Designed miniproteins, single chains, continued (3). Designs and how they scored, part 58

Each design is a single chain, and the fold is of that chain. pLDDT is the mean over its residues in the fold that is shown.

## One batch from the design tools (miniprotein)

Design m10115
Fold by ESMFold2-Fast:
Structure m10115 (fold): chain A 108 residues (1-108)
Amino acid sequence: VEELLQRLRELLEEAKKETDLEKALELLERALDLLRELFKIMTEEEALELLELAAELLKLARELLEKASDKELVLKAIALILRVIGLALDIQLKFKIPKEVFDSLISR
């Protein structure tokens, strides 16, 4: 768990610094895959941290969408955003996170 959390944080930091939008998208998609693996093995006590990481991934995906001018990149960024939202909702449902807490993390 700790090793996957560290690798996820590293991918998100790499994506923040990446100026090539296609490479940034690849890093964010890899981060989502790690987040899905974490979702399978995380405990209730770790659920808020997992949701915070999903929120950060969502923020970076939205920033990528704002910068993207190519139709293929725009569509891929939208697909990534939708997949991240879906995972965040799955986290909320699985760990019974209150709506107020969920909204505060995801809507920022």
Scores: mean pLDDT 82

Design m10116
Fold by ESMFold2-Fast:
Structure m10116 (fold): chain A 80 residues (1-80)
Amino acid sequence: MEELRKKLEEAIKEMNEAADKGDFETVSKKAVEILKLADELGLTPEELNRVIATVLDAIGRAVDKEIEKQRKELEEIRKQ
């Protein structure tokens, strides 16, 4: 189980780094991986809630950046 916990920690770190860059695709892939690892680890409700909160925060940050990017792209298209 120690190897799975290490993979979970690494996936969370990679997800947060991707979220900071607005890489929604990577955040989405890592979120799925994190949730699968959490299920395989049989986390307690308290641990699972912390993992879910971390995932939702990262998704929210990445989505906000992607929405801003898409809005700017749409505005540029409308000008041409």
Scores: mean pLDDT 80

Design m10117
Fold by ESMFold2-Fast:
Structure m10117 (fold): chain A 55 residues (1-55)
Amino acid sequence: MEELRRRAREAVDEMTKIAKELKDAYKNGASEETIKELVEKMREAARRYRELLAA
């Protein structure tokens, strides 16, 4: 139980970090390819988080 809470917190922190990177990428005019990669990383992290909550 404590292990799941820790992993969930780490997943939220990772999603927050990716969200900040996406915001910075948009502001700095990063390539569409870079933005697409960040969006995919966010989707993957969110999916992992949902699986942790469903367990």
Scores: mean pLDDT 79

Design m10118
Fold by ESMFold2-Fast:
Structure m10118 (fold): chain A 61 residues (1-61)
Amino acid sequence: KREAGLRVIALRVLVASEGFLTPEEIADARKQLEELLKELGYTKPLEEVTWEDIQKAVDDY
């Protein structure tokens, strides 16, 4: 559970770092984050997922 939560946090930070990453790297990070959120039981579209939503999903998982 904790490992998955840390990975979600890491991927979220990568997506937020678009100024330092290529568009392809950002797209890959977004896909990984979306897949991990689905694994945690979150089905919201990535663009509607807030940091608070991610934290709740991690805590509940």
Scores: mean pLDDT 62

Design m10119
Fold by ESMFold2-Fast:
Structure m10119 (fold): chain A 65 residues (1-65)
Amino acid sequence: SKKAEELREEMSKLSLEKGRLTVEDLEEFLKKAEEIVKENPNDELAKGLLETLKLSLERAKELTK
């Protein structure tokens, strides 16, 4: 969906600006992806972003131990 595409672009731009996304950034994007999936359960792009964000957040939390 357009919302999922916009979220993906926002994540990419912020990552380029900061060099990497923080745990806080990832949690915020995860919430946005969850909302998109909740409204549109058949949105494959949003579901993919949600899974990617969950994995990235777990990895980021592990790296900050």
Scores: mean pLDDT 80

Design m10120
Fold by ESMFold2-Fast:
Structure m10120 (fold): chain A 55 residues (1-55)
Amino acid sequence: SPLEARLAALEARVAALVEELGAAQDATGEIPPELQDELSRAVDELLALRAELAA
C-alpha cells in the first residue's frame, strides 16, 4: 500500500540520518544541527505514520 511504502521510506531515511550523524561525530566530534533537525523531523513523521497505521 502507499502508506506501507511511505513507512519503509521513512525508516530508511532515519537509518541513513543515523549513519550520517555517526560519520560526522567520528570526523568532527560534533553533531551538525541540520542533521539533528532532519532526524528529529523524520522520527516525528515516522511515529505519526505508525500511529495512523495502528489505529
Scores: mean pLDDT 83

Design m10121
Fold by ESMFold2-Fast:
Order: structure tokens, then sequence, then C-alpha cells
Structure m10121 (fold): chain A 76 residues (1-76)
């Protein structure tokens, strides 16, 4: 491990992922396809990092990752 718990708390990464996921949904609703794709991609990265730090978050994170991936494919 190369980083401290104070810097890479899994719950913090999950929360950041949720923020970007919500931003992706808002951008999608406003027809901002490129911005929505970027936000969803960022959410996926943050969710994956959350699971690496705290595997107990996997079920919640993977559900949102799957939804984000479906949204990206629809918006391409």
Amino acid sequence: ATVSQETLDGEVYLALGEIYFALGKLDEQKGRKDEAIESYKKAIELYEQAVKLDPSLRETAEKNIEEAKKAIEKLK
C-alpha cells in the first residue's frame, strides 16, 4: 500500500462517484452528451477505486458502474 486511509477512504471515493454519476444524469437530461459521457466515465473510475479500498462497497458500486456503462453506450 502506498497511500493512507485519510487520503483514500473507500466511502469518500464512493461519494465522489455518486456525485459524478448524478452530474452525468443531469448532463444527459440537458442533451450534453459529451459532458455526460465524461462524467459517467469519471464516476466509473471513482467507483472502481472505492471497491479496491473497501470491497464491502462492491455491490452498490458495481450496480452504478453498470448503469453508467449502459448510459455511455446509449450516448455514443
Scores: mean pLDDT 80

Design m10122
Fold by ESMFold2-Fast:
Structure m10122 (fold): chain A 73 residues (1-73)
Amino acid sequence: SLAELEEQVQEQLKRIESEIEKLKTEMANLPDTPEGEAQRKKIEEQIKKLEEERVKLQRDLARSRAILAAHLG
């Protein structure tokens, strides 16, 4: 059902947000060294992927709502 999909999406969004916050904390604690800069870039790439997954989940939910609305209308 749409309600079950919405619940699952909300749970996934909460997990993604938590992971992004952990990664931001890790990035803030990295030393100002070449090794620290390399690790920061890796964390930035991970955050970008998580943000893209967030957008995809919201888009897929919106698409599912649109399909259901078209079927019922």
Scores: mean pLDDT 83

Design m10123
Fold by ESMFold2-Fast:
Structure m10123 (fold): chain A 57 residues (1-57)
Amino acid sequence: REELAERVKELAIERGLSEEDAEIAAEAVRNGKDEEVLFLLSDEDVAKVAEAIREAL
């Protein structure tokens, strides 16, 4: 899970998220609370995180 979270953070930044928003996504993946924490992001950024997670898997 730690490796997955780090990969998601990197891919989210590549997709145009700020480092701070990418860290929020990484923490959500690490803690298994992705639905709750991702409510802090815009719909567009949530879509970018979903693509990052899919690519990281």
Scores: mean pLDDT 72

Design m10124
Fold by ESMFold2-Fast:
Structure m10124 (fold): chain A 73 residues (1-73)
Amino acid sequence: KKELIQKATNLAVAAALLAVAEGHPDLGRRIIQAAKEGNPEELRKLAEEARSLGHTDVAGAVEETAKIIEEIK
């Protein structure tokens, strides 16, 4: 469980950094917040927002984060 939390944290941080690098610091901050709250549903919505902005790499990382968080609940 703790190991999965660390894995999800690492993925969320990577996704947030990608979002910031792509010009969306607000999206990055929201990704970190949803991951900290352990909210897979909000993460999936953020992944759809990233995809609609054309950032499929960010969307993929956020979706994977949501899957891991859902697995530990």
Scores: mean pLDDT 81

Design m10125
Fold by ESMFold2-Fast:
Structure m10125 (fold): chain A 50 residues (1-50)
Amino acid sequence: KRLTLIEAAVAATALRRGVSLAEIAKSMNTSVATVRRALRRFRRPDFRGA
C-alpha cells in the first residue's frame, strides 16, 4: 500500500518535529519501509512509470 503525497507531507512534518519513522509508521498503520518510500517521493522528483 502506498501513502499519498499528503500523508508523506504529514510524515515529513512529524520527522521535523522529532517523531521517529517507526512511530509515524505505527500511527499510520503501515510499515517503516512504506513511510520511507513516501518521503522519498515527496522530497524528490517523482517520475511517472518509474
Scores: mean pLDDT 69

Design m10126
Fold by ESMFold2-Fast:
Structure m10126 (fold): chain A 66 residues (1-66)
Amino acid sequence: SDEEEVEQLLEEFRERLRKLGLSEEQIEAYLQFLKGVWEALQMIGDPDVVASLRQLIELLLEEIEG
């Protein structure tokens, strides 16, 4: 289900942020932000919520690493 894919994406993102040396407070802030985006994407009727979240995660990781 989409919910299972989103949960997996968020867990992978958490692990990647931890490996980049972010604090647990920073990690929780990013995860709460993405959960809010997930809710917003569902409300606006995004045709592929999982793909949209995956793209946003990659953009965030590029900004954090660069």
Scores: mean pLDDT 86

Design m10127
Fold by ESMFold2-Fast:
Structure m10127 (fold): chain A 65 residues (1-65)
Amino acid sequence: SKEVKEYIEKALEALRKGDYEKAAEYLEKAASLSEGRKKDLLLGGAINARAGDGKSAIAAVEKAL
């Protein structure tokens, strides 16, 4: 759980900086350590980040919390 939170924090910082590729990588790592709806939301965040949609990526991550 702590490691998942650390990856999510790094992903949010990367999104803030506009580094969408790095954000997607951190969200994928957080998702690999998660299950169920939280995993699906983190993967959705990664997909939106790779598409350049930082707003939708952040919204998905916030729902995963």
Scores: mean pLDDT 87

Design m10128
Fold by ESMFold2-Fast:
Structure m10128 (fold): chain A 77 residues (1-77)
Amino acid sequence: HTQQASDLLSEASKIARDAGLTKQSDLLDQASKYASDGDLSRALRLIVDALSSGPLPKEARDLVIEAVNHLAQAMPP
């Protein structure tokens, strides 16, 4: 489910960039790449950094939450 997380984070990154949130967009784009590679720890750290950098548009925030749920499902029990 890392590919679904990657796709959602990539879309959230585009929405953030269109909103002028360049730092959050760059962090979410990097998180998308790490999620695609299966590096859950780095992906989650970058997501936290993006959310901590300021508010996201609701659509981007909702996509990030869905991505986190997919990453959680990819974690071992």
Scores: mean pLDDT 81

Design m10129
Fold by ESMFold2-Fast:
Structure m10129 (fold): chain A 58 residues (1-58)
Amino acid sequence: MEAAKEQAVEEARKALEKAGLSEEKIERATREADRRMSSLTDPVEMLLAAAEVVKETL
C-alpha cells in the first residue's frame, strides 16, 4: 500500500475508534475507504475520500 493511502486508512480507523464504533463497523468502513482510494493518486483526494466514508459511517 502507498504511504499516503496507508495514512488515510489509519486516520479513518482512529476517528472511528474515538467515536466508539464496533471493530466490525471500523473494518467495513476502512475497507470502503481503501476501495474508494484505489483509483486516486492525489494524497489530498485520498484523505477527503477517507473522511467522507467516516462521515457516512457516523
Scores: mean pLDDT 77

Design m10130
Fold by ESMFold2-Fast:
Structure m10130 (fold): chain A 66 residues (1-66)
Amino acid sequence: TEADRLVVSGARKAIEAAENGDMEKSREIADETARRLVEELGYSPELAERVRQAILTVADIAAEEA
């Protein structure tokens, strides 16, 4: 789905930013992904927040292993 593509793209970009040491950019990407899920695709804010937190968790793990 378009949501799946948005989440995968957002997660990939957030992970890349975190691996490069840019945790602020990683957070911005996660926030933007959640915003677009709500505004463009009609997802609930609660579900979008859970997706945002999942992206940040994976990005944090990736940064620690980089």
Scores: mean pLDDT 82

Design m10131
Fold by ESMFold2-Fast:
Structure m10131 (fold): chain A 60 residues (1-60)
Amino acid sequence: SDKEMVEALAEAAKKAVETDVSLGEEAVKKLLEAGKLSSAKELAEKEAKEVEELAKKKKE
């Protein structure tokens, strides 16, 4: 489902941030793009904000 796809992309983005903040930022763009094309846009926006906050904490 669209919701499962968005949740999977969000999980991948969180893991990307742990490896490299720039990879995390790229993963957030992919998450938002996929969300925009799906019925789960609001969930994608919420998950993207959570990933952005994790990246922010990792940047000092």
Scores: mean pLDDT 77

Design m10132
Fold by ESMFold2-Fast:
Structure m10132 (fold): chain A 88 residues (1-88)
Amino acid sequence: MEELERLAAETSSPDPEVRLRAVRRLGELLSDKDVEVRVRAAEALAAAASDPDPEVRKAVAEALYKALQDEDERVRETALSAKVPSEY
């Protein structure tokens, strides 16, 4: 989905306001009817969990907390196993 790919790219923007808006939009996509959309949104949010901006990290944490309560196991597992390879 083009919107999800764009939002995932925007979470790596040099502008923290762009990253924050992308994270907030990804959080909204966790309410989507399509499980695949919710899984992809959770994956992008998990990748943003180590953002240098504390406001962005807070938004990611709030969105991942929502994903942990999802009805689908894949969405919950994605939120739980947010392994950003920041150290290998």
Scores: mean pLDDT 79

Design m10133
Fold by ESMFold2-Fast:
Structure m10133 (fold): chain A 92 residues (1-92)
Amino acid sequence: SPLLEFEPELEKVAESIRRLVDALENGDKEAAEKATQELIDALSRIKNPVAREVAATLAIMALSLIEKSGSEYADFARKARDEIAEAVREKL
């Protein structure tokens, strides 16, 4: 994708979202916390503000869907979503 050529951090964002979802599905809290931090770091490195907002919105949306699923890890999905939303407001 032409967008990925100019914003390589978008690939890292997608990878971090996949790792976060996998960690939540497996109940791995430590892996989920690490993936959340990696996702925030990747978002902070995106130079284009529109690409950053789109990537952050997609991450928040994915986590909100997991929270609303009513799974045993929904509370952690909510926490990760809130941390990402707060980082976007304060730093991005």
Scores: mean pLDDT 75

Design m10134
Fold by ESMFold2-Fast:
Structure m10134 (fold): chain A 63 residues (1-63)
Amino acid sequence: MEENIKKILEEASKVLSDEELEIIELSLKNLKEQAGGKRLLKGFTIEEVDGKKIISAELVDVE
């Protein structure tokens, strides 16, 4: 999960501001905490609607 978060943040840093990156990092950290470490972060998507950025994270359960 840590390694995937780092890769996602690196990609996001190319299109997002520092403030937006902080929000994403906090959100991903919270998702990791809630998942108890048993979920793999597959990726995330960023959509822009009416000047607002909507960020969605995809989690997959690990067997």
Scores: mean pLDDT 64

Design m10136
Fold by ESMFold2-Fast:
Structure m10136 (fold): chain A 70 residues (1-70)
Amino acid sequence: SARIEAIRAKLDADVAATEALLAELGDAELMRAAADQLLGLAEFARTELGDDALAERLRAAAEALRARAA
């Protein structure tokens, strides 16, 4: 459906933009907060959109941010 396609496209774009900004900031607290938000989006993608591939990408991004914040 057009609505689900639009949501997926927006999530993909928002994740990429957020990762780029956070890489420049180096703020551990902000990176942890972003990782938590990405995990929430991953669960939404899996449960509401049925998109396991997107959910896995979002979880991987969150894990990378948490590792960078350590």
Scores: mean pLDDT 77

Design m10137
Fold by ESMFold2-Fast:
Structure m10137 (fold): chain A 71 residues (1-71)
Amino acid sequence: GPIARTARMIIQAGRTNPTLSRDQIIDIARQAGLSDAQIDIIRQLMDSQGRDTFSVGDVLRILRQARRILA
């Protein structure tokens, strides 16, 4: 599904950049086919971290949390 596609795209992006910006993560999620509501949940989870750059591991943890909220 779109969350799994987002995870694969994040892993691929992390191969060229050790950290990902908030905007890059949102753009990847949008390209992967996440809805605006799903993107808003991811945005809120990123904002709760108090930072604007994330490792691949950080983003995968956020996607796992978002999937639990959406289940």
Scores: mean pLDDT 84

Design m10138
Fold by ESMFold2-Fast:
Order: C-alpha cells, then structure tokens, then sequence
Structure m10138 (fold): chain A 59 residues (1-59)
C-alpha cells in the first residue's frame, strides 16, 4: 500500500536500514496493529519504535 511504502522509505532514510530490514519491520508493525485492532495511523509509530530498537540493540 502507499502507506507501507512511505513508512519503508522513511525507515531507510532516517535509520539507515536496508530495504529488506525496512520491509520486515513494516510487516511486523502492520501485523501487530491488525492483531491489536489499531487503526492504520499507528503503523508508522510502531514501525519507528521497531526501527529504533533494531538500530540501538544490534550494535
């Protein structure tokens, strides 16, 4: 979706993630939001939280 692509590009730009890493994180965020019944606007903050964790704890 356009939303998922926008979030993916943002994660690559801001967090230095590869395309594959950004795709995985967006997929997890979408899955979690759907599982919890959260509206689409929560996908981006969830994805950014996961990206931050990935960069911070993978050092």
Amino acid sequence: SPLEEEIKERLMKEYGLSREEAEEIVAVAVGLANALGLPDEYIRPLAEMFAYAEVTYKS
Scores: mean pLDDT 83

Design m10139
Fold by ESMFold2-Fast:
Structure m10139 (fold): chain A 83 residues (1-83)
Amino acid sequence: SEEEEILKKAKEIAERSIKLARELIDKNPDDLKKILEAIGRILQAIGLLLDLELAVEKGDLEKAKESLEKLEELLEELEKELG
């Protein structure tokens, strides 16, 4: 189903985002500002995933897709900052 595909993709993106944010922390152990920013990105990924899962449960595919787009943007920003 479209819902199952959205949930699977969102989980994979959120997990990747968290992994990259952890790598950013590991790369910058003495940079408190970057550590706090990376923690903020982890919290954003969790929040967006929860919003998406709740939207899917309510049958709101439009809201689910909006949350997925925000997760994709978060991942892209993390990839740019790490690369």
Scores: mean pLDDT 85

Design m10140
Fold by ESMFold2-Fast:
Structure m10140 (fold): chain A 75 residues (1-75)
Amino acid sequence: SKAEELAEEADRLAREAAAALHQGKYEEAARLLEEAARLLREAAKASKDKEKAEALEKAAKRAEEWARIARELAA
């Protein structure tokens, strides 16, 4: 489904962000996490399963928090 495709792309971006964080590339990590959060919110909206949509929204909030931390480290 479109929700699954969006969630898979978000997972890929989150993995790239983790690698960027490990390398000290905080600005890049923040951008990747911000994009992952956007895709997770779109996946939640596209999901017909309430429980799955809630899990995706929680994942988006976690990605946003990690992006905020990465932005702080980049400053």
Scores: mean pLDDT 88

Design m10142
Fold by ESMFold2-Fast:
Structure m10142 (fold): chain A 94 residues (1-94)
Amino acid sequence: MEELLERIREHMLAAIRALEAGDVEAAVAHLEEAIEAAREAAEKWPEYREELEAIAELLEEAREALRAGDLRSAAVHLTSAALLLVGLEVELEL
């Protein structure tokens, strides 16, 4: 589980850095990798499926907001996903 949660975190951080650099296409690509990692984790750990699917859904909403040019909505959804991920990592003692 740690390796997939680390993949989600690293791609979320890379998406934020891409946005700070003005590279929306790179940010979208990193969000797509984070979404795939969250979905893979949800399939492997049914006990945390609801939390992992919620993270994936928020990241998908952030991606769609970026594609629409809505940086504020993207930031809100990305922040919500990050808070859920931190909460899950704390519960798992990671």
Scores: mean pLDDT 85

Design m10143
Fold by ESMFold2-Fast:
Structure m10143 (fold): chain A 55 residues (1-55)
Amino acid sequence: SAAARKQIDLAIEAMKQALEEAKKEEAETGVEPSALEIVRKWTEIYNELEAKAAA
C-alpha cells in the first residue's frame, strides 16, 4: 500500500541519519557505536520524521 511505502521510506531515511550521527560520534570519541545505540538513534529520528510528516 502507499501508506506502507511511506513508512518504509521514512524508516530508511531515519536509518541513514542514525548511521551518519553514529559516525560523527565515533570521530569525536574514538569509540565504535554499538548496534543498540544505533537502534535507539534510529527510533528517535523515525519518531521525529513521522511527527513532521503528520504536521
Scores: mean pLDDT 82

Design m10144
Fold by ESMFold2-Fast:
Structure m10144 (fold): chain A 73 residues (1-73)
Amino acid sequence: DASERALAVTKLANRLIKLAEAGKPDEMRELLRQAVEEGKLTPEDLRVLATAFEALGYDKAAEIAREVAEEMK
């Protein structure tokens, strides 16, 4: 349901932040592709996430999110 989906999205966002902090670009790309394939995120959501990562100073994570968004559109 909506509450379970919101919790799942929050957990995914937290994992992406940890991967960005750890500098794990390949694992981050895989997780983002899987999230889009499973319908948890849209390519548009990845563009928003990329902007957020860039604002936080995670430039490499922002680049990866943009690349996956373009790949999955």
Scores: mean pLDDT 77

Design m10145
Fold by ESMFold2-Fast:
Order: sequence, then structure tokens, then C-alpha cells
Structure m10145 (fold): chain A 62 residues (1-62)
Amino acid sequence: PLTDEEVRSAARVIANSAVDRGLISEEEKEEFAERIVERLRGRDATSEDVVRAAREVLEELR
């Protein structure tokens, strides 16, 4: 499982990628990353869990 710091780092990398791909705005980047972290808070998370949470947050914002 990832540490909380690793989850936050991965979420920020994914958020940056989403901005670069035009999926979210630069202004939404921090909120997007925080929503990913919030979904995984209090649980053992893997890289797959971070990717799944990012997908769920994207669906929520669309």
C-alpha cells in the first residue's frame, strides 16, 4: 500500500496530466487532487486505487 504522502504525490501528478490533456482547467487542479486524496483517506491504497479514484472524480466533475 501507498503512504498518505505517496497518494497525495500521485494525485498531483494525475491532476497535472489531466490539465495538460485538457480534461480539467489549471484552476481545478488542486481541487481535483484533493478530491482524489479524500476518496482514499483512511484506507490502504494501491496505485490502482488512485487511478480508480481519479476516474471517479473526473466523472463527478463532468
Scores: mean pLDDT 80

Design m10146
Fold by ESMFold2-Fast:
Structure m10146 (fold): chain A 57 residues (1-57)
Amino acid sequence: MVDIEKLLEEARKAYLEGNAQKAMELFEEAAKAGASEEEIVEVLREALLEARKAELE
């Protein structure tokens, strides 16, 4: 069972928690499931910005 929204959400969470390898695997699974590159890039961009803000706090 593949849920694109769940995969993107889990990928974002993994990235924010510092598990970049798991995040990339989840983004790949989402892409295979039919997620658009635009959706993946947007989620990745938001996660990256959040991670950088957390580092500065």
Scores: mean pLDDT 76

Design m10147
Fold by ESMFold2-Fast:
Structure m10147 (fold): chain A 69 residues (1-69)
Amino acid sequence: NKEKAKEYFNKGLSAYAQGKYDEALEYFKKAIELDPNYWQAWYNIGLIYEKKGDLDKAKEYFEKARELG
């Protein structure tokens, strides 16, 4: 359901804005589970891994986002 994916994406954005990176990560992962083509969610997961210092995972998610968008 695209609507439910967007709902989780918005919750992820809210958590990210508050610096709650682990919570944001869970919401964005739920968004891509419901809509695997949601490139913005893949991109934001990449940003979170970059913030956490996991550059290998960040690159993987960024490349997936570019492939989909």
Scores: mean pLDDT 88

Design m10148
Fold by ESMFold2-Fast:
Structure m10148 (fold): chain A 91 residues (1-91)
Amino acid sequence: GARRAAEAARRGAEEGRRAGGELGALAAEGAARMAEAALEKGYSEALAASLAEGVAALGAGVARVVGDEAGARAAGAAADAAGAAAAEAAA
């Protein structure tokens, strides 16, 4: 679910930071916090995961443009995990 996607995003952020990908790591953490905050507010798993996917995908795109390849991979992985969680919740 969205909480597991948030945990994966946090792990991706730690990996990205170790590789020097701070910008993408911040985006992955932002995605995790967005999913967690949405769930705490009582929003659906699908909505929480979709919001996290959007934040992570935007962060991956920005990281790629500025040459943060490690950060782009971390944020991209977070977006993929959130997208999978959204699809699961919609099924």
Scores: mean pLDDT 76

Design m10150
Fold by ESMFold2-Fast:
Structure m10150 (fold): chain A 86 residues (1-86)
Amino acid sequence: HMREELQKLRDEAVKKVAEVFGPEEAARVQSDIDLAERYSVEDGLTVAQAYLGAAELAKDPERRHEAEVARQAYDSFVAEIRAELA
């Protein structure tokens, strides 16, 4: 069940990021979710949910900077996972 939920959230997050930030960012987000999933399915879900939330915030022009801050936070989280796997 968790992997099915991850696939659904991953698809939603990638689609929303593509709509708001463009296809290059969507590809990065997809890569980051895949990396987190390799560490654990729960980490994959966390990253997918975070990106989906940030994309939803970016729909409001007044909240676009909050979306950028959120994006930087999970970029840092993924970087920490990469460091731990090294």
Scores: mean pLDDT 72

Design m10151
Fold by ESMFold2-Fast:
Structure m10151 (fold): chain A 67 residues (1-67)
Amino acid sequence: LRELSDEELKELAEKYGVSVETLKELHERILREGVPTKEQLEELAKKYGVSVVKLEKATAEILRHLL
């Protein structure tokens, strides 16, 4: 499977109103572990101060890009 480039991650960060660092960690977790659980998304949401709903949408977009 193709990794997302730094430019693609920046575009998604702007689209969802989250930091590039948030999307980099989310992308790394997807590549290592597959689709994150709700509990894993809640952990990331707390760590970066973003909503779980935004991370769920970002996860779906990353998965669509990788498919």
Scores: mean pLDDT 78

Design m10152
Fold by ESMFold2-Fast:
Structure m10152 (fold): chain A 70 residues (1-70)
Amino acid sequence: SEEKREEVLKLAEIAEKEYVTEEERKRIEEELERALREAVEMGEDREEVERELEERGRPVLLAKIAYEKL
């Protein structure tokens, strides 16, 4: 739902500012890059996958870090 997505985005913003270390940011980038490569190899459009990962994937990973540290 939109409400749940808004919650995830708020947590992601907090995590990025206060809870995520440089090492964790690197791991997030590596995970997103791996997901992008796998999707493209399976025939997905690169631009569409990059957009989805930025809008949905990255916030979820950041929110997960926030939940683990709260």
Scores: mean pLDDT 75

Design m10153
Fold by ESMFold2-Fast:
Structure m10153 (fold): chain A 93 residues (1-93)
Amino acid sequence: DLDTLEREYDRLVQELIKLSGPRDQQNLRDWRRTVQQGRLKGLQLKEQQRKKAQEAGKKAYEEFVKKEKEWQKKVEESLRSMIELLKRKLKSL
């Protein structure tokens, strides 16, 4: 589940912030804010695309859902790799 992986990623980033020194904490908070804002914007754009596909007709919506699932799988694989890197970094602290 993409949403579950994104929540786990954010949780690990927050944990890294807690374990970092004051200077690194600020840099990590700024980075997390940028990532979260980008995610929210992406979700809004995807919702707009979904609604437009629904309005275009059943076949167009089915094709959108298929492409969305393929995209989600690729993003999930990327997020799993990033989560593993963050877990290793947390263990090294």
Scores: mean pLDDT 78

